# Designs tried in a protein design run: designed miniproteins, single chains, continued (5). Part 90

Each design is a single chain, and the fold is of that chain. pLDDT is the mean over its residues in the fold that is shown.

## One batch from the design tools (miniprotein)

Design m19327
Fold by ESMFold2-Fast:
Structure m19327 (fold): chain A 94 residues (1-94)
Amino acid sequence: MDLEREMEAFRRAAPEIAQVLRDGAEKVAPIDPEAAKSLRRAAEYAEQGHVLPAIILLAITRNDALKRGNQEAADIISEALDRVHRIVEEALAA
């Protein structure tokens, strides 16, 4: 099990992931302030190297927006989640 390699990849990806989450928060803020607050918290987790907690919170935030009927907010969050997933895949492939 190469947990150390995965953790190192996540640490290298963390700044880019945090930036994606902050960008998403700014885009969603006028539409869903609660989602924006959650995305900013996820960005803080990513900055601290806690990438998996950040991704989990991002997924929860998208689902909460959908439960509130805010499809536009959910779409913005889904775009951020797709970008984060791509960054993680590239980091793990390197």
Scores: mean pLDDT 83

Design m19328
Fold by ESMFold2-Fast:
Structure m19328 (fold): chain A 55 residues (1-55)
Amino acid sequence: SALDETLAEIEADPSLSPAEKAAFRALADSYRAAGHSDEQVAAILRALRALERRS
């Protein structure tokens, strides 16, 4: 799924700590529990990473 692909990209990112990778996994679980699709959750995670760099 797009979510599995996005989480695999996050796990492969050497700039992220294990704690940051765990936080993204927890966010994915929370958004899915809130009723978002895997495609929507993947888009949200990618947007959050982009906004962190901009902010």
Scores: mean pLDDT 80

Design m19329
Fold by ESMFold2-Fast:
Structure m19329 (fold): chain A 120 residues (1-120)
Amino acid sequence: MEAKVEVEVSDVENGKVKVRITVTLTAKDPSIYFTKAGRVGLPVRAEVEFEDGKKYEVLAGADATVPDKPSKTITMEAEAELELPESKDAKIRLTVEAQALDSNGNLVYATAEAEAEAKK
């Protein structure tokens, strides 16, 4: 399994930053697919750390696209709003864990990391 995470971060406004997280799971084994009966087992869990050393936990990825036919890819999307007391530039580091069911009924999981910057 492979996981890819993409992060979009807004500019800092009124001490807040909006974060959009997209996680894509891809089956690399030719015999394994995500089917229309397959589903994401868990929401994606992410930890976000700002440059001031403060850490925030984001619960993401409640919904996944169920493929109409056997597919090698599942995509999950989530949005979160994080408060920054000091309204300054932030360096955001994400570690995301995702779970899904494959075509054989096995629970599969993958971890991915991404980094982004928010600017005032």
Scores: mean pLDDT 63

Design m19330
Fold by ESMFold2-Fast:
Structure m19330 (fold): chain A 70 residues (1-70)
Amino acid sequence: AAELDAHVAALGDAFRQMREAIEKGDVEAYRAATERARQHLRRLVDMGALDPAGAEEQIAELEAMVEKAK
């Protein structure tokens, strides 16, 4: 489905942007990309495409990474 494919692609893009931001030490870009990844993961859970428990663990890890990068 187009909606599922779009969110999967956007999630992949967000993870790539997070890696690039880490390599450059760009904390603002890293936080923005992490927030985009979190939003797309939440949407995939809402669509029933991901296990809620596993996705919540991923979201918590992303939030912890953002806090450590301040």
Scores: mean pLDDT 75

Design m19331
Fold by ESMFold2-Fast:
Structure m19331 (fold): chain A 64 residues (1-64)
Amino acid sequence: MKLLVESDLSDDEVDRVGTELAIRFPEAKITGSGRKLIVEAPSEELAEEVARFFESHGFKVTKL
């Protein structure tokens, strides 16, 4: 399952949130940088949890 994650946040803020995500959801693979990230999750359930996590931090999430 792939998610497109977008924000107007700074690279430092994106890195901070990405670090928290890696601790909370170690099975999610993040690629990309800056304002556009691609997140790959091994299950639809995990993808939905990851999407909610990013949305709670002000990111826009689109299912791919």
Scores: mean pLDDT 77

Design m19332
Fold by ESMFold2-Fast:
Structure m19332 (fold): chain A 68 residues (1-68)
Amino acid sequence: MEPERLSREEARRLVDEAIAKIKEYRAQGKLSQAASVHVAAMILLSASELTPEERAEYKARIDAAFEA
């Protein structure tokens, strides 16, 4: 079995950084880069040890950051 090395704490940090990057890229008009970070954030979220509730909350925040 290939163990995931992304701990709950690391996942939270990386997703928070991704949300910040999505907002930065959108502010700069770099929508394709924002979309790439959005996809990466969703992959990190799905591969994380976060609870279903935390994943739902972070998904909403990621989506809001991209769509704002």
Scores: mean pLDDT 77

Design m19333
Fold by ESMFold2-Fast:
Structure m19333 (fold): chain A 86 residues (1-86)
Amino acid sequence: MTLVLTFRNLTPEQKEELIEYAKELAERGYDVEVKVEGDTVTITIGNASVELLIGEALRAIGLGLDGYKVEVSFKGDTLEIKVDFG
């Protein structure tokens, strides 16, 4: 299963934290692709574990409860989570 995480309108600190998180996931053995475009970071994770999917879904729910715009969609074998910090 593929997990795609897109974060928009990031501060420089949030951008650095997400890039470091992506490196950590790669070091843990996940197939990770990172794309950075301005204040947007997209992290694509191939063969995501059920544990990782649940963890990221809970994180997204928490961010939504904190008032950020969150979109979650499921397309075939891909879970996509989008968060907007603006």
Scores: mean pLDDT 86

Design m19334
Fold by ESMFold2-Fast:
Structure m19334 (fold): chain A 62 residues (1-62)
Amino acid sequence: MKAERIVEAVLALLRERGLDAEISYREIAERAGLSQATVRRLGTAPPREAWPAVAAALRELA
């Protein structure tokens, strides 16, 4: 589903830039292959403060 693609995109960007990296909805949308508006409307992109936890959760799944 689109939400899973957004979560994977956030993890990929954090792996490339580091867990303290500033990542925008635009960058998440580009990596996930979705429009920025779609990412924003789905409301599934975590806030920046939660990104280390998102990365940890995806590591558990992988």
Scores: mean pLDDT 61

Design m19335
Fold by ESMFold2-Fast:
Structure m19335 (fold): chain A 81 residues (1-81)
Amino acid sequence: MSKEDKKAVLLKEFVQELRAEIDRLRAEHDLTPEEFQAAIDTLLKKIEERLVKKAKEAGLSQEDIDFLLNALRVAARALRA
């Protein structure tokens, strides 16, 4: 698997996980808008930590990890709107 393929697979996997968890939070109906945003912030931090660990295990560079983190944060911004 190429470096680009590894990055694409990881980004897709973590964006899909983030989407599923945000959809779960939306379905709870008991959260205020402020509580919903705080829950997403907590979730995003945990997903970012797991992404960094998995990317390092996959042999990706710090530049590649930074790109993935930025892409995940952009996706999170779109998904929480």
Scores: mean pLDDT 82

Design m19336
Fold by ESMFold2-Fast:
Structure m19336 (fold): chain A 59 residues (1-59)
Amino acid sequence: SKDIEEIEKKIEELEEKIRKLEEEYRKSGGDPKIKFEIEILEGIKGIYEGVLNLLKKKE
């Protein structure tokens, strides 16, 4: 399904952004602004993963 593929791509994009921010967080010495951004993106990723699981069960 195109919708499943689009959500999987969005999850992959979020994982890459989180990975880069985690590296920046380590290099920054623990910048709380970067930590907060990581937490927001992880929350958004969790929502997409929940939707993906529902769509996969429907097919």
Scores: mean pLDDT 85

Design m19337
Fold by ESMFold2-Fast:
Structure m19337 (fold): chain A 66 residues (1-66)
Amino acid sequence: SAADAWLRAVIEGAVALLREQGLSPEQQRAVLAEVARTLARLAAEVWGLDPEEVRARVLALAEEAL
C-alpha cells in the first residue's frame, strides 16, 4: 500500500541517517521508538489507520532496517 511504501522509505532513511551519525543499534532503537509514535499518528490521520497497528508496523520496519 501507499502507507506501507511511505513508512518503509521514512524508516530506512532514518536508520541510514542514524548510522551516519555513529549511533549504536541500541541508540538507534531508542530514537526510532520515539519516531514511531509521530509516524503512527500521522499515518493514522492521513490514511485512517489504527495508530497502534501503525506503531507496531513502524517498529517492525525499524528492526528490519537495523
Scores: mean pLDDT 80

Design m19338
Fold by ESMFold2-Fast:
Structure m19338 (fold): chain A 68 residues (1-68)
Amino acid sequence: MSIEEEFKKKVEEIKKKFEEGKLSLDEAINRLTELSKEAFSKIKDEEKKKQIENYAVQVYVELLDKAA
């Protein structure tokens, strides 16, 4: 499995746990931030880094919209 695919799977787990009430908004955002930093440190491909960044931003917006 690619680093990008692994990142997306872990992010979907965060979203699911947040939706189930197992994670607070702050906990979900913190985990998303940590996963993004880990992915950026491991990926050398600039295009893959952009994909990770765009996906993380999209999920961040979704978490904020749901919490509002």
Scores: mean pLDDT 80

Design m19339
Fold by ESMFold2-Fast:
Structure m19339 (fold): chain A 110 residues (1-110)
Amino acid sequence: MSKEEVIAELELLAGKSLFFATLAENSKDKEDAIAHVEAVLKHVEEAKKLGIEHIPEKSAEMDARVAQIRALADQIKNAKTQEERRKYARQLLDQVQDFFLFVINQVRQS
C-alpha cells in the first residue's frame, strides 16, 4: 500500500469511528450506545494495525492510545446512568479524534 493509500484508508476509518462515537454520545438506549462503541473499537483496531505496519516505531504510542480508548469503552458499558454514559462517550469521541490525528500526521511525516 502506498503512503497516499494508507492515509486515505486511515481517513475513511477516522470518519467511520467518529460517526459511531457521535452516535454513542447521542444514544438514549444503553444497548444502542454499546453497539456503536463496539463499532468504534473495530475501526480503531483496524487503524492501529494499519498504522503499526507503516510506522512500527510508533507501535507503543498507538497501543497506549488504543488502550485508553478501550478503557473509556469499558466505562460506557459499565455506566449505571445515561449521564455517566454520555460523559464517557464524549471522552471516547475526543480520544478517538486525537488517536486518528496522531496516526495520520505520523504517516504523513514518514
Scores: mean pLDDT 90

Design m19340
Fold by ESMFold2-Fast:
Structure m19340 (fold): chain A 90 residues (1-90)
Amino acid sequence: MEAVEEMVRYAREAAQALKNGDIEKASEYARKAVELAGKVGPELEQAARALHNSLLLYAKGKDKEALDQAIDELERLHPEVGRAVREALA
């Protein structure tokens, strides 16, 4: 499986887990997406890392703004990745 396709799958699963309130599972999938994003490029890796960090902040009861920003940045850098996450979260 191509790295970007695996990243889309993990990012989508992270969003779905978050939608279901499973913060631990969401964080693990986001972490896997970061590892795969590093193989694609530094901008995508930074965006995936932002998603992982925002999930950790959300789990600590911080503002959801960081999570929304991370999803928006993923969609800006790689529309198919960000859109898959946003669709899974809807």
Scores: mean pLDDT 73

Design m19341
Fold by ESMFold2-Fast:
Structure m19341 (fold): chain A 61 residues (1-61)
Amino acid sequence: EEEKKNKLKEYIKKASEETMKIAQEVRDRIKAAPPEQAPALRREGLRKMVEVVEKYMKEYK
């Protein structure tokens, strides 16, 4: 169905936008934080990005 294709495109766009926003937030936090905290902040960011992608992929299924 065309609706399924449109929904997939919408989900991909939203997931991309949200993950980009998280990536930027992580970069800003790393810039402001002590270097020692950078690995932990990156791990948190990756976890949040994975959750966003999984959320949209699960909804599309």
Scores: mean pLDDT 79

Design m19342
Fold by ESMFold2-Fast:
Structure m19342 (fold): chain A 77 residues (1-77)
Amino acid sequence: MSAEEWLKKGVEAYEQGNFDEAIEYYKKAAELDPDSLEGIRAYFLLAVVLHEQGKFDEAAEWGRKAKAALDKRIAAQ
């Protein structure tokens, strides 16, 4: 399964209210292709869902990973 496919499953789980499954699928998407746009999007979506769940420290960590990956992507252009 590709990062794009895991991201899609995560979004579907989130829409169904299955936040724990959404978090797991977003983590899979981010881990498979962290430097891709899908991976960066997964990091941001992880941070948002974790923040909504009150997991602020974990949300901040994924937010930092999203920024680092985005900065790396911009620098590679």
Scores: mean pLDDT 80

Design m19343
Fold by ESMFold2-Fast:
Structure m19343 (fold): chain A 65 residues (1-65)
Amino acid sequence: MRLSGEEAIRAGEALRRERGDEAAAGFGRGAAAAGGAGELDSEGVREAARAAGVSPEEVVRLARA
């Protein structure tokens, strides 16, 4: 799975809406650490999802909702 920078932003906003500010903050920190240039590869998505306390599948679903 890959998320563009735009999709990663969308996922973070959706996580704040669905799971709360703590999940969104965790996702943002994980994405920044893993994604570097704003795109998240499969490993980056998994790391960001883990930091947010959600599954990678949930992140992808929220990014593309």
Scores: mean pLDDT 75

Design m19344
Fold by ESMFold2-Fast:
Structure m19344 (fold): chain A 66 residues (1-66)
Amino acid sequence: DENKEKGEKLFEEGVEAYKKGDYDKAIKLYLEAAEHYDKSKSREAKIHSVSARLNAVALELDKELA
């Protein structure tokens, strides 16, 4: 599943950006990962999409409140 694989790579890149403190990049990558996961027919990918979106929203809220 090409969309699941692309989503996984983008999510991993988002985690690395988060670890480096680049929250804007992490948010962007988590949202891009979620979009690719949403295009997959896999139930596993749908679960990953929810997780990626949750991480992005949490970081966006922290940015708004900072």
Scores: mean pLDDT 82

Design m19345
Fold by ESMFold2-Fast:
Structure m19345 (fold): chain A 108 residues (1-108)
Amino acid sequence: YSAAIAANPANAAAYLNRGIALANQQQYEAAIADYNKAIALNPSNATAYLNRGIAYLNLGKYDLAIADFNKAIALDPNNKTAYFNRALAYENLGKADLADADIAKALA
């Protein structure tokens, strides 16, 4: 391991944390930019995909949100928050059967 490789997870966490702070202020586009950097530094970070999906959901970008929730669930199949938020995106797209299936998984 080089020092640069070892530093990447810490840099990813810093971008993720700033993105979360920006999203809490409803600065979703700025939050997404930080989540993009976090994902580039650590592509297996389920939390970064989840939070970017939530930001896309808040911006009405439902297809992009679903893609990120799919990735978060693939990385962490027990992520109930990802199922709940993917259900909300499906409801907004009129996909009630898919939303109901995700709600059932979130409540299990």
Scores: mean pLDDT 85

Design m19346
Fold by ESMFold2-Fast:
Structure m19346 (fold): chain A 81 residues (1-81)
Amino acid sequence: SKKLEELEKKIEELKKKIEELEKRKEELMEKLRNADKDGYSLEEILRIIGEILRIIGEILDLEKEIKKLEEEIKKLKKELE
């Protein structure tokens, strides 16, 4: 059904957003791992940590949205003959 396809497409779009956020998080984590070698100040380190925490929050929100959409898909699959 068209509704099922639209929900599956929405989940794929949200998964792509999570992948982009995970890549950005990994880049920031790499900066933290190299902070001592690269001469980062405490202020710069704390800024990077803050950005990582914000990204984690965004990922968690997107994962919750995906879970809700997956539950909606399961309901539709049970009701569709």
Scores: mean pLDDT 86

Design m19347
Fold by ESMFold2-Fast:
Structure m19347 (fold): chain A 61 residues (1-61)
Amino acid sequence: SGDDLVKKGNEAIKNKSPVDKLIQLAQELARAAQASTDPDMKKRLLDAATKLIDEVQKISS
């Protein structure tokens, strides 16, 4: 479910997962958001993807 994917993204940040994993999860979250018809779920998936991209940028800076 979308909620499970959001949880995985948040846990990956908390656990300081490798950059490659953060990028893969961000891509999965973005694709799930595109496929979602629920506006609230779409927003949560996009917000989670954005947090992962922000984390990647911090690690790479």
Scores: mean pLDDT 83

Design m19348
Fold by ESMFold2-Fast:
Structure m19348 (fold): chain A 99 residues (1-99)
Amino acid sequence: SAAAEAARDAALAGKDAASGAAKGAAAGAAGAGGSGAAAAGRGAAEAAAEGKDKGAAGAGAAAAGAAAAKGAETAEGAAAGAAGAIAGIGAAFQAGVAG
């Protein structure tokens, strides 16, 4: 159970980081708040804060999410980031149900 719980926590931390990155990218693309760079930065910061709440594993996932958000600044990166976040959410759901 401890291994399954750790895997689930890591998946949730990854989902939180990916969600933050996708939110930032989507806000930038939509022009919500008027600044793509600012939106992406905000999403990364939120993902980092959520990852910190998950402990050490979450901190690593949040850092990866922040890097993804930064990469999503370009239109091409934003599309890839959003697709990755959707896939991550699905995987996290399956891990949560199974674990």
Scores: mean pLDDT 52

Design m19349
Fold by ESMFold2-Fast:
Structure m19349 (fold): chain A 90 residues (1-90)
Amino acid sequence: SEEKIREVAKKINEALLKIGRILSKHFSPEEVREKMRELAEAFSKILKAIVKGDYEKALKIMQEVIKKETHPEVKSILEELLNFLKEAFS
């Protein structure tokens, strides 16, 4: 359980780093900061749900993040993270 939470946190941090690099190629620094702030807030809620054992809520929040995403490369990274979460908590 604790080991799985650490693996999830690591995967989220890796995803955020990759997403930030992609967004920086297409948006102004101010727009990147706002988009990254929204993603960090969503991932904070996902981690809090996982820590509480509410895996269904974590997956729902992740699905909502994916639904709102319009960038193909970012969406792909988020979908890979969703699949990792499903496998980790199945």
Scores: mean pLDDT 86

Design m19350
Fold by ESMFold2-Fast:
Structure m19350 (fold): chain A 62 residues (1-62)
Amino acid sequence: MSDEQQKALGDAAAELHAEGYSPSIINKAVNKGIEAIDKDPTLSPEEVKKIVFETGKELKEE
């Protein structure tokens, strides 16, 4: 995982926390981002953030 991808995961987690998402949702969303990077190490930081945000929003609707 690149430094930029790692920062993208942290930035996305911080933004979800600021918007009032629960720690359990944030952890699941970040883990989804990590899984995506593991499958495709060429993902851009913006694509990583998108995956984390979309996962967080989906989990919040439950």
Scores: mean pLDDT 82

Design m19352
Fold by ESMFold2-Fast:
Structure m19352 (fold): chain A 64 residues (1-64)
Amino acid sequence: SLTEEQEKKLARIERNLPLVLAGSRATQLAAIADIEELLKTVTDPELRERLEKILAQLREALAA
């Protein structure tokens, strides 16, 4: 289960993901930092898996 705050933040990240993936290196680095901060506070395994998948996509885009 997610808190309302966590759901809102996750929805915003997911909504913006296509723009971030097509964006600048700086935009991608900022998104990675935001997700890494969320992963420090989130204990829900399903949410952690979703965040880690997004993080992997961003890191792959950054490495290209």
Scores: mean pLDDT 80

Design m19353
Fold by ESMFold2-Fast:
Structure m19353 (fold): chain A 91 residues (1-91)
Amino acid sequence: MPFSEADILYQEGLYYLNLEKYEEAIEKFKEALALDPNSPLAPEAYNNLGKALFKLGKYEEALEYYKKALALDPSNEEARENLAEVEKKLK
Protein backbone atom coordinates (compact mmCIF):
# COMPACT_ATOMS: atom_id res chain seq x y z
CA MET A 1 0.00 0.00 0.00
CA PRO A 2 1.38 3.47 -0.79
CA PHE A 3 2.13 5.61 2.27
CA SER A 4 0.07 8.81 2.31
CA GLU A 5 0.45 11.82 4.62
CA ALA A 6 -2.64 10.58 6.50
CA ASP A 7 -1.02 7.13 6.90
CA ILE A 8 2.15 8.76 8.32
CA LEU A 9 0.09 10.82 10.80
CA TYR A 10 -1.80 7.66 11.83
CA GLN A 11 1.53 5.87 12.44
CA GLU A 12 2.73 8.84 14.55
CA GLY A 13 -0.51 8.58 16.54
CA LEU A 14 0.19 4.89 17.22
CA TYR A 15 3.76 5.77 18.26
CA TYR A 16 2.52 8.34 20.81
CA LEU A 17 -0.22 5.95 22.02
CA ASN A 18 2.46 3.30 22.72
CA LEU A 19 4.50 5.90 24.66
CA GLU A 20 1.36 6.69 26.72
CA LYS A 21 1.41 10.25 25.33
CA TYR A 22 -2.34 10.26 24.87
CA GLU A 23 -2.87 13.97 24.09
CA GLU A 24 -0.24 13.86 21.31
CA ALA A 25 -1.76 10.58 20.00
CA ILE A 26 -5.23 12.22 19.85
CA GLU A 27 -3.83 15.19 17.90
CA LYS A 28 -2.17 12.93 15.29
CA PHE A 29 -5.23 10.70 14.83
CA LYS A 30 -7.47 13.78 14.39
CA GLU A 31 -5.02 15.21 11.82
CA ALA A 32 -4.98 11.88 9.92
CA LEU A 33 -8.81 11.76 9.86
CA ALA A 34 -9.02 15.41 8.76
CA LEU A 35 -6.76 14.69 5.75
CA ASP A 36 -8.58 11.50 4.72
CA PRO A 37 -11.88 10.90 6.58
CA ASN A 38 -12.81 8.05 4.18
CA SER A 39 -9.48 6.21 4.51
CA PRO A 40 -9.54 2.41 5.01
CA LEU A 41 -7.70 3.30 8.27
CA ALA A 42 -10.55 5.55 9.48
CA PRO A 43 -12.31 2.84 11.60
CA GLU A 44 -9.00 1.96 13.31
CA ALA A 45 -8.14 5.67 13.75
CA TYR A 46 -11.51 6.31 15.46
CA ASN A 47 -11.03 3.23 17.67
CA ASN A 48 -7.51 4.35 18.71
CA LEU A 49 -8.78 7.93 19.27
CA GLY A 50 -11.37 6.44 21.66
CA LYS A 51 -8.65 4.37 23.41
CA ALA A 52 -6.49 7.47 24.02
CA LEU A 53 -9.49 9.46 25.31
CA PHE A 54 -10.44 6.54 27.61
CA LYS A 55 -6.92 6.58 29.09
CA LEU A 56 -7.35 10.31 29.81
CA GLY A 57 -10.68 9.61 31.60
CA LYS A 58 -12.70 11.34 28.84
CA TYR A 59 -15.26 8.53 28.70
CA GLU A 60 -18.09 10.43 26.94
CA GLU A 61 -15.75 11.46 24.09
CA ALA A 62 -14.28 7.92 23.93
CA LEU A 63 -17.84 6.52 23.61
CA GLU A 64 -18.55 8.83 20.65
CA TYR A 65 -15.42 7.71 18.75
CA TYR A 66 -16.00 3.99 19.41
CA LYS A 67 -19.52 4.46 17.97
CA LYS A 68 -17.99 6.13 14.89
CA ALA A 69 -15.53 3.23 14.50
CA LEU A 70 -18.42 0.71 14.63
CA ALA A 71 -20.55 2.78 12.23
CA LEU A 72 -17.75 2.47 9.64
CA ASP A 73 -16.88 -1.17 10.50
CA PRO A 74 -19.55 -3.07 12.49
CA SER A 75 -17.24 -6.14 12.54
CA ASN A 76 -14.50 -4.34 14.53
CA GLU A 77 -14.31 -6.63 17.60
CA GLU A 78 -11.87 -4.41 19.53
CA ALA A 79 -14.11 -1.34 19.09
CA ARG A 80 -17.12 -3.37 20.34
CA GLU A 81 -15.22 -4.53 23.43
CA ASN A 82 -13.95 -0.98 24.07
CA LEU A 83 -17.49 0.42 23.68
CA ALA A 84 -18.80 -2.05 26.31
CA GLU A 85 -15.96 -1.12 28.69
CA VAL A 86 -16.55 2.67 28.39
CA GLU A 87 -20.33 2.18 28.88
CA LYS A 88 -19.54 0.49 32.23
CA LYS A 89 -17.50 3.57 33.25
CA LEU A 90 -20.45 5.89 32.45
CA LYS A 91 -22.97 3.87 34.55
Scores: mean pLDDT 85

Design m19354
Fold by ESMFold2-Fast:
Structure m19354 (fold): chain A 99 residues (1-99)
Amino acid sequence: SVAELLVRIGERLKQAMDDAKKKIEEASKGTPEELKKVAEQVRKDLNDLFDELIAEAEKASPTAARLVREAKDHYLKTLNDMEKKALEEAQKRVEEERR
């Protein structure tokens, strides 16, 4: 069913976001430059995943595909917010280590 597909897509997205969060949190312990590279790779991986999931959803229902596109916008915004916070924390760490 479309509902079962959406649950499966939601589970994959939750796992991908949990992994993204862990990668960004770990990279925040390094330099801001390293964090930016990790965040860029995570963003690329998430975009690739969303393209795959949108294509799968479109085969089932145009409505399901629309919901996944809306989720993409929300998740990418969440990633941007996470990156910004992690960069602020990494910058503070570098400043503290320089003292």
Scores: mean pLDDT 83

Design m19355
Fold by ESMFold2-Fast:
Structure m19355 (fold): chain A 70 residues (1-70)
Amino acid sequence: SKEELIDKARAYFLVASTIEDGEKRDAVLKKGQEYAKKAGLTGDALSEAVTGPEPSEESIKEAEEFAKSL
């Protein structure tokens, strides 16, 4: 669903903020941006979604697993 895609985008952006390695961080950010685009988020809507509520534990775990695979 659109809401699930937004939640995943937030989780990837949150996880990326904890990564100090630039290339790995950029890869995680790019994945988050892909979920945001699938949800139809651009410009101001994307910025608002990023500053929204804390992502679900499920989405955070998905983003962490993706980061570990890099």
Scores: mean pLDDT 76

Design m19356
Fold by ESMFold2-Fast:
Structure m19356 (fold): chain A 87 residues (1-87)
Amino acid sequence: SFIEALKEIKELLLEAEDKIEEAIKKGNYEEAKKILEELTKKLKEIIEKLSPEDAEKLKKLLKEYFDSFEEKYPQFKEIIEEAKEKL
């Protein structure tokens, strides 16, 4: 369902943010990039299982999330923009 997909995505976003912050604290920006790439792949897999209407609604929410994420982590702007384009 859309609600279950939204819950799964919210959990993935929270876990990814924590892991990215940990990687940054360790100075491991390449690991942070890998975490973001894996997150994007998982998000796309969840979106592909939804109806077209639910998929579009969720893509809009995710693009808003990624805009906020770019403000927090400007060093990942290029990768985040790529993720938004792949959604």
Scores: mean pLDDT 79

Design m19357
Fold by ESMFold2-Fast:
Structure m19357 (fold): chain A 65 residues (1-65)
Amino acid sequence: MEEEKKKKEEKERIMKKIKELIEKRVNLEANEEREKIDEEIAKLLEKLDTKQRIEVKEYLEKIAS
């Protein structure tokens, strides 16, 4: 029971952090800094399950549009 709630909270925090990183990336001038942000986003996505990654991708596409 507690594990399920922890996973949901972790997913929510990861999604929020990914959103913040994407917004920061849009304001960056240097390619090197953007690459570092992309690496951090990739690491956060690895912590998510396949279904969760699909959900995050859909959410990110809405923000990027």
Scores: mean pLDDT 72

Design m19358
Fold by ESMFold2-Fast:
Structure m19358 (fold): chain A 82 residues (1-82)
Amino acid sequence: MREAVVAAVLAVLQGAVDFVERLARRHPEDAELLRRALAELRGIRAQLEELRPELSPEDQARADATLARIDALIAEIEARLA
């Protein structure tokens, strides 16, 4: 049961990253939206790092891929805001 809940939370966090990425890519000129997207991505990153030790090895690999994607998105948005 707990493992299923933890996996579900990982899926929700992955979905949130997908949503924020699409929103930021759709509105590349909206500096306020991009700053909010950055804050959300940093929050999701922190939550995912906290969740990571509770995951199965397969889900840890999935989480690591998502963390790398978040880091790339943060760098891209920061570069666009500079």
Scores: mean pLDDT 83

Design m19359
Fold by ESMFold2-Fast:
Structure m19359 (fold): chain A 61 residues (1-61)
Amino acid sequence: MSEEIAKLVGLILRAVGDYIEGNKEEAIRSLQEALELAEKLKDKDPEAVPFVRRILERIQA
């Protein structure tokens, strides 16, 4: 696994943890960073962008 994909997974896990603890703003911030990284990786992992976007939408709802 590349360092970039590992960082992406880490940001998603951090966001889920923050959301569960009630830190919604921190969760959204981590997911926004994950979305930017997923956009840079879309040629290698085209499913990353729609996956992160789906999580962000659910947390924002």
Scores: mean pLDDT 79

Design m19360
Fold by ESMFold2-Fast:
Structure m19360 (fold): chain A 65 residues (1-65)
Amino acid sequence: SAEELAAELNAELEAAGYGDRARAIVDEDGNLVLVVRGPLTPALAQLIVEFSRRHKTPITVVGEA
């Protein structure tokens, strides 16, 4: 489910040290969304790309102030 994918992505973000500034959620339409505060670094972008490819799921990335 999208909720299970969000939980798994959040666990990987925390393990990689991004838990304080990146969080995966499921929107009202059931889409997986990543909310990011601050810059989308190359390392964070790679984590997102690899997760998306591994699970064959699109991830919408949105910036938060």
Scores: mean pLDDT 84

Design m19361
Fold by ESMFold2-Fast:
Structure m19361 (fold): chain A 72 residues (1-72)
Amino acid sequence: SDEEKRKEAERLMEEAQRLAVRGYLEGKLSDAQLAEIGALLKEAKRLMEEGRYEEAIELARKALDMARSALK
């Protein structure tokens, strides 16, 4: 459902933000990488406001994968 997709997008965005902050504080994430993750999350939020939840999930997953890769 759209409600379940909205909640999944919110969960992924929150996890991506948390891991990006952690990676930055640990010196594993550059200013450029943090900015790119931030841009993806801002676009995901815009898509959420438009009800485009599946696209928001895709961008949130991309942001999360970038943050996870930096923490390896």
Scores: mean pLDDT 89

Design m19362
Fold by ESMFold2-Fast:
Structure m19362 (fold): chain A 60 residues (1-60)
Amino acid sequence: ILSVLAEAPRPLTAAELAERLGVSQATVRRELRRLVAAGQVEVRVDPETGARLYDLAPSL
């Protein structure tokens, strides 16, 4: 997940991460919750769609 986010030119949805990693969205969402809690990933909400977007935390 972290490597995919690092190579991405923009924040990604859980669905996009699941597609790129070849795993289920449930698996990606579980790992994203852990990474956000650890401060390694930041969550943003797309104001146009309301979708949750994930990016690398700038402090780590």
Scores: mean pLDDT 75

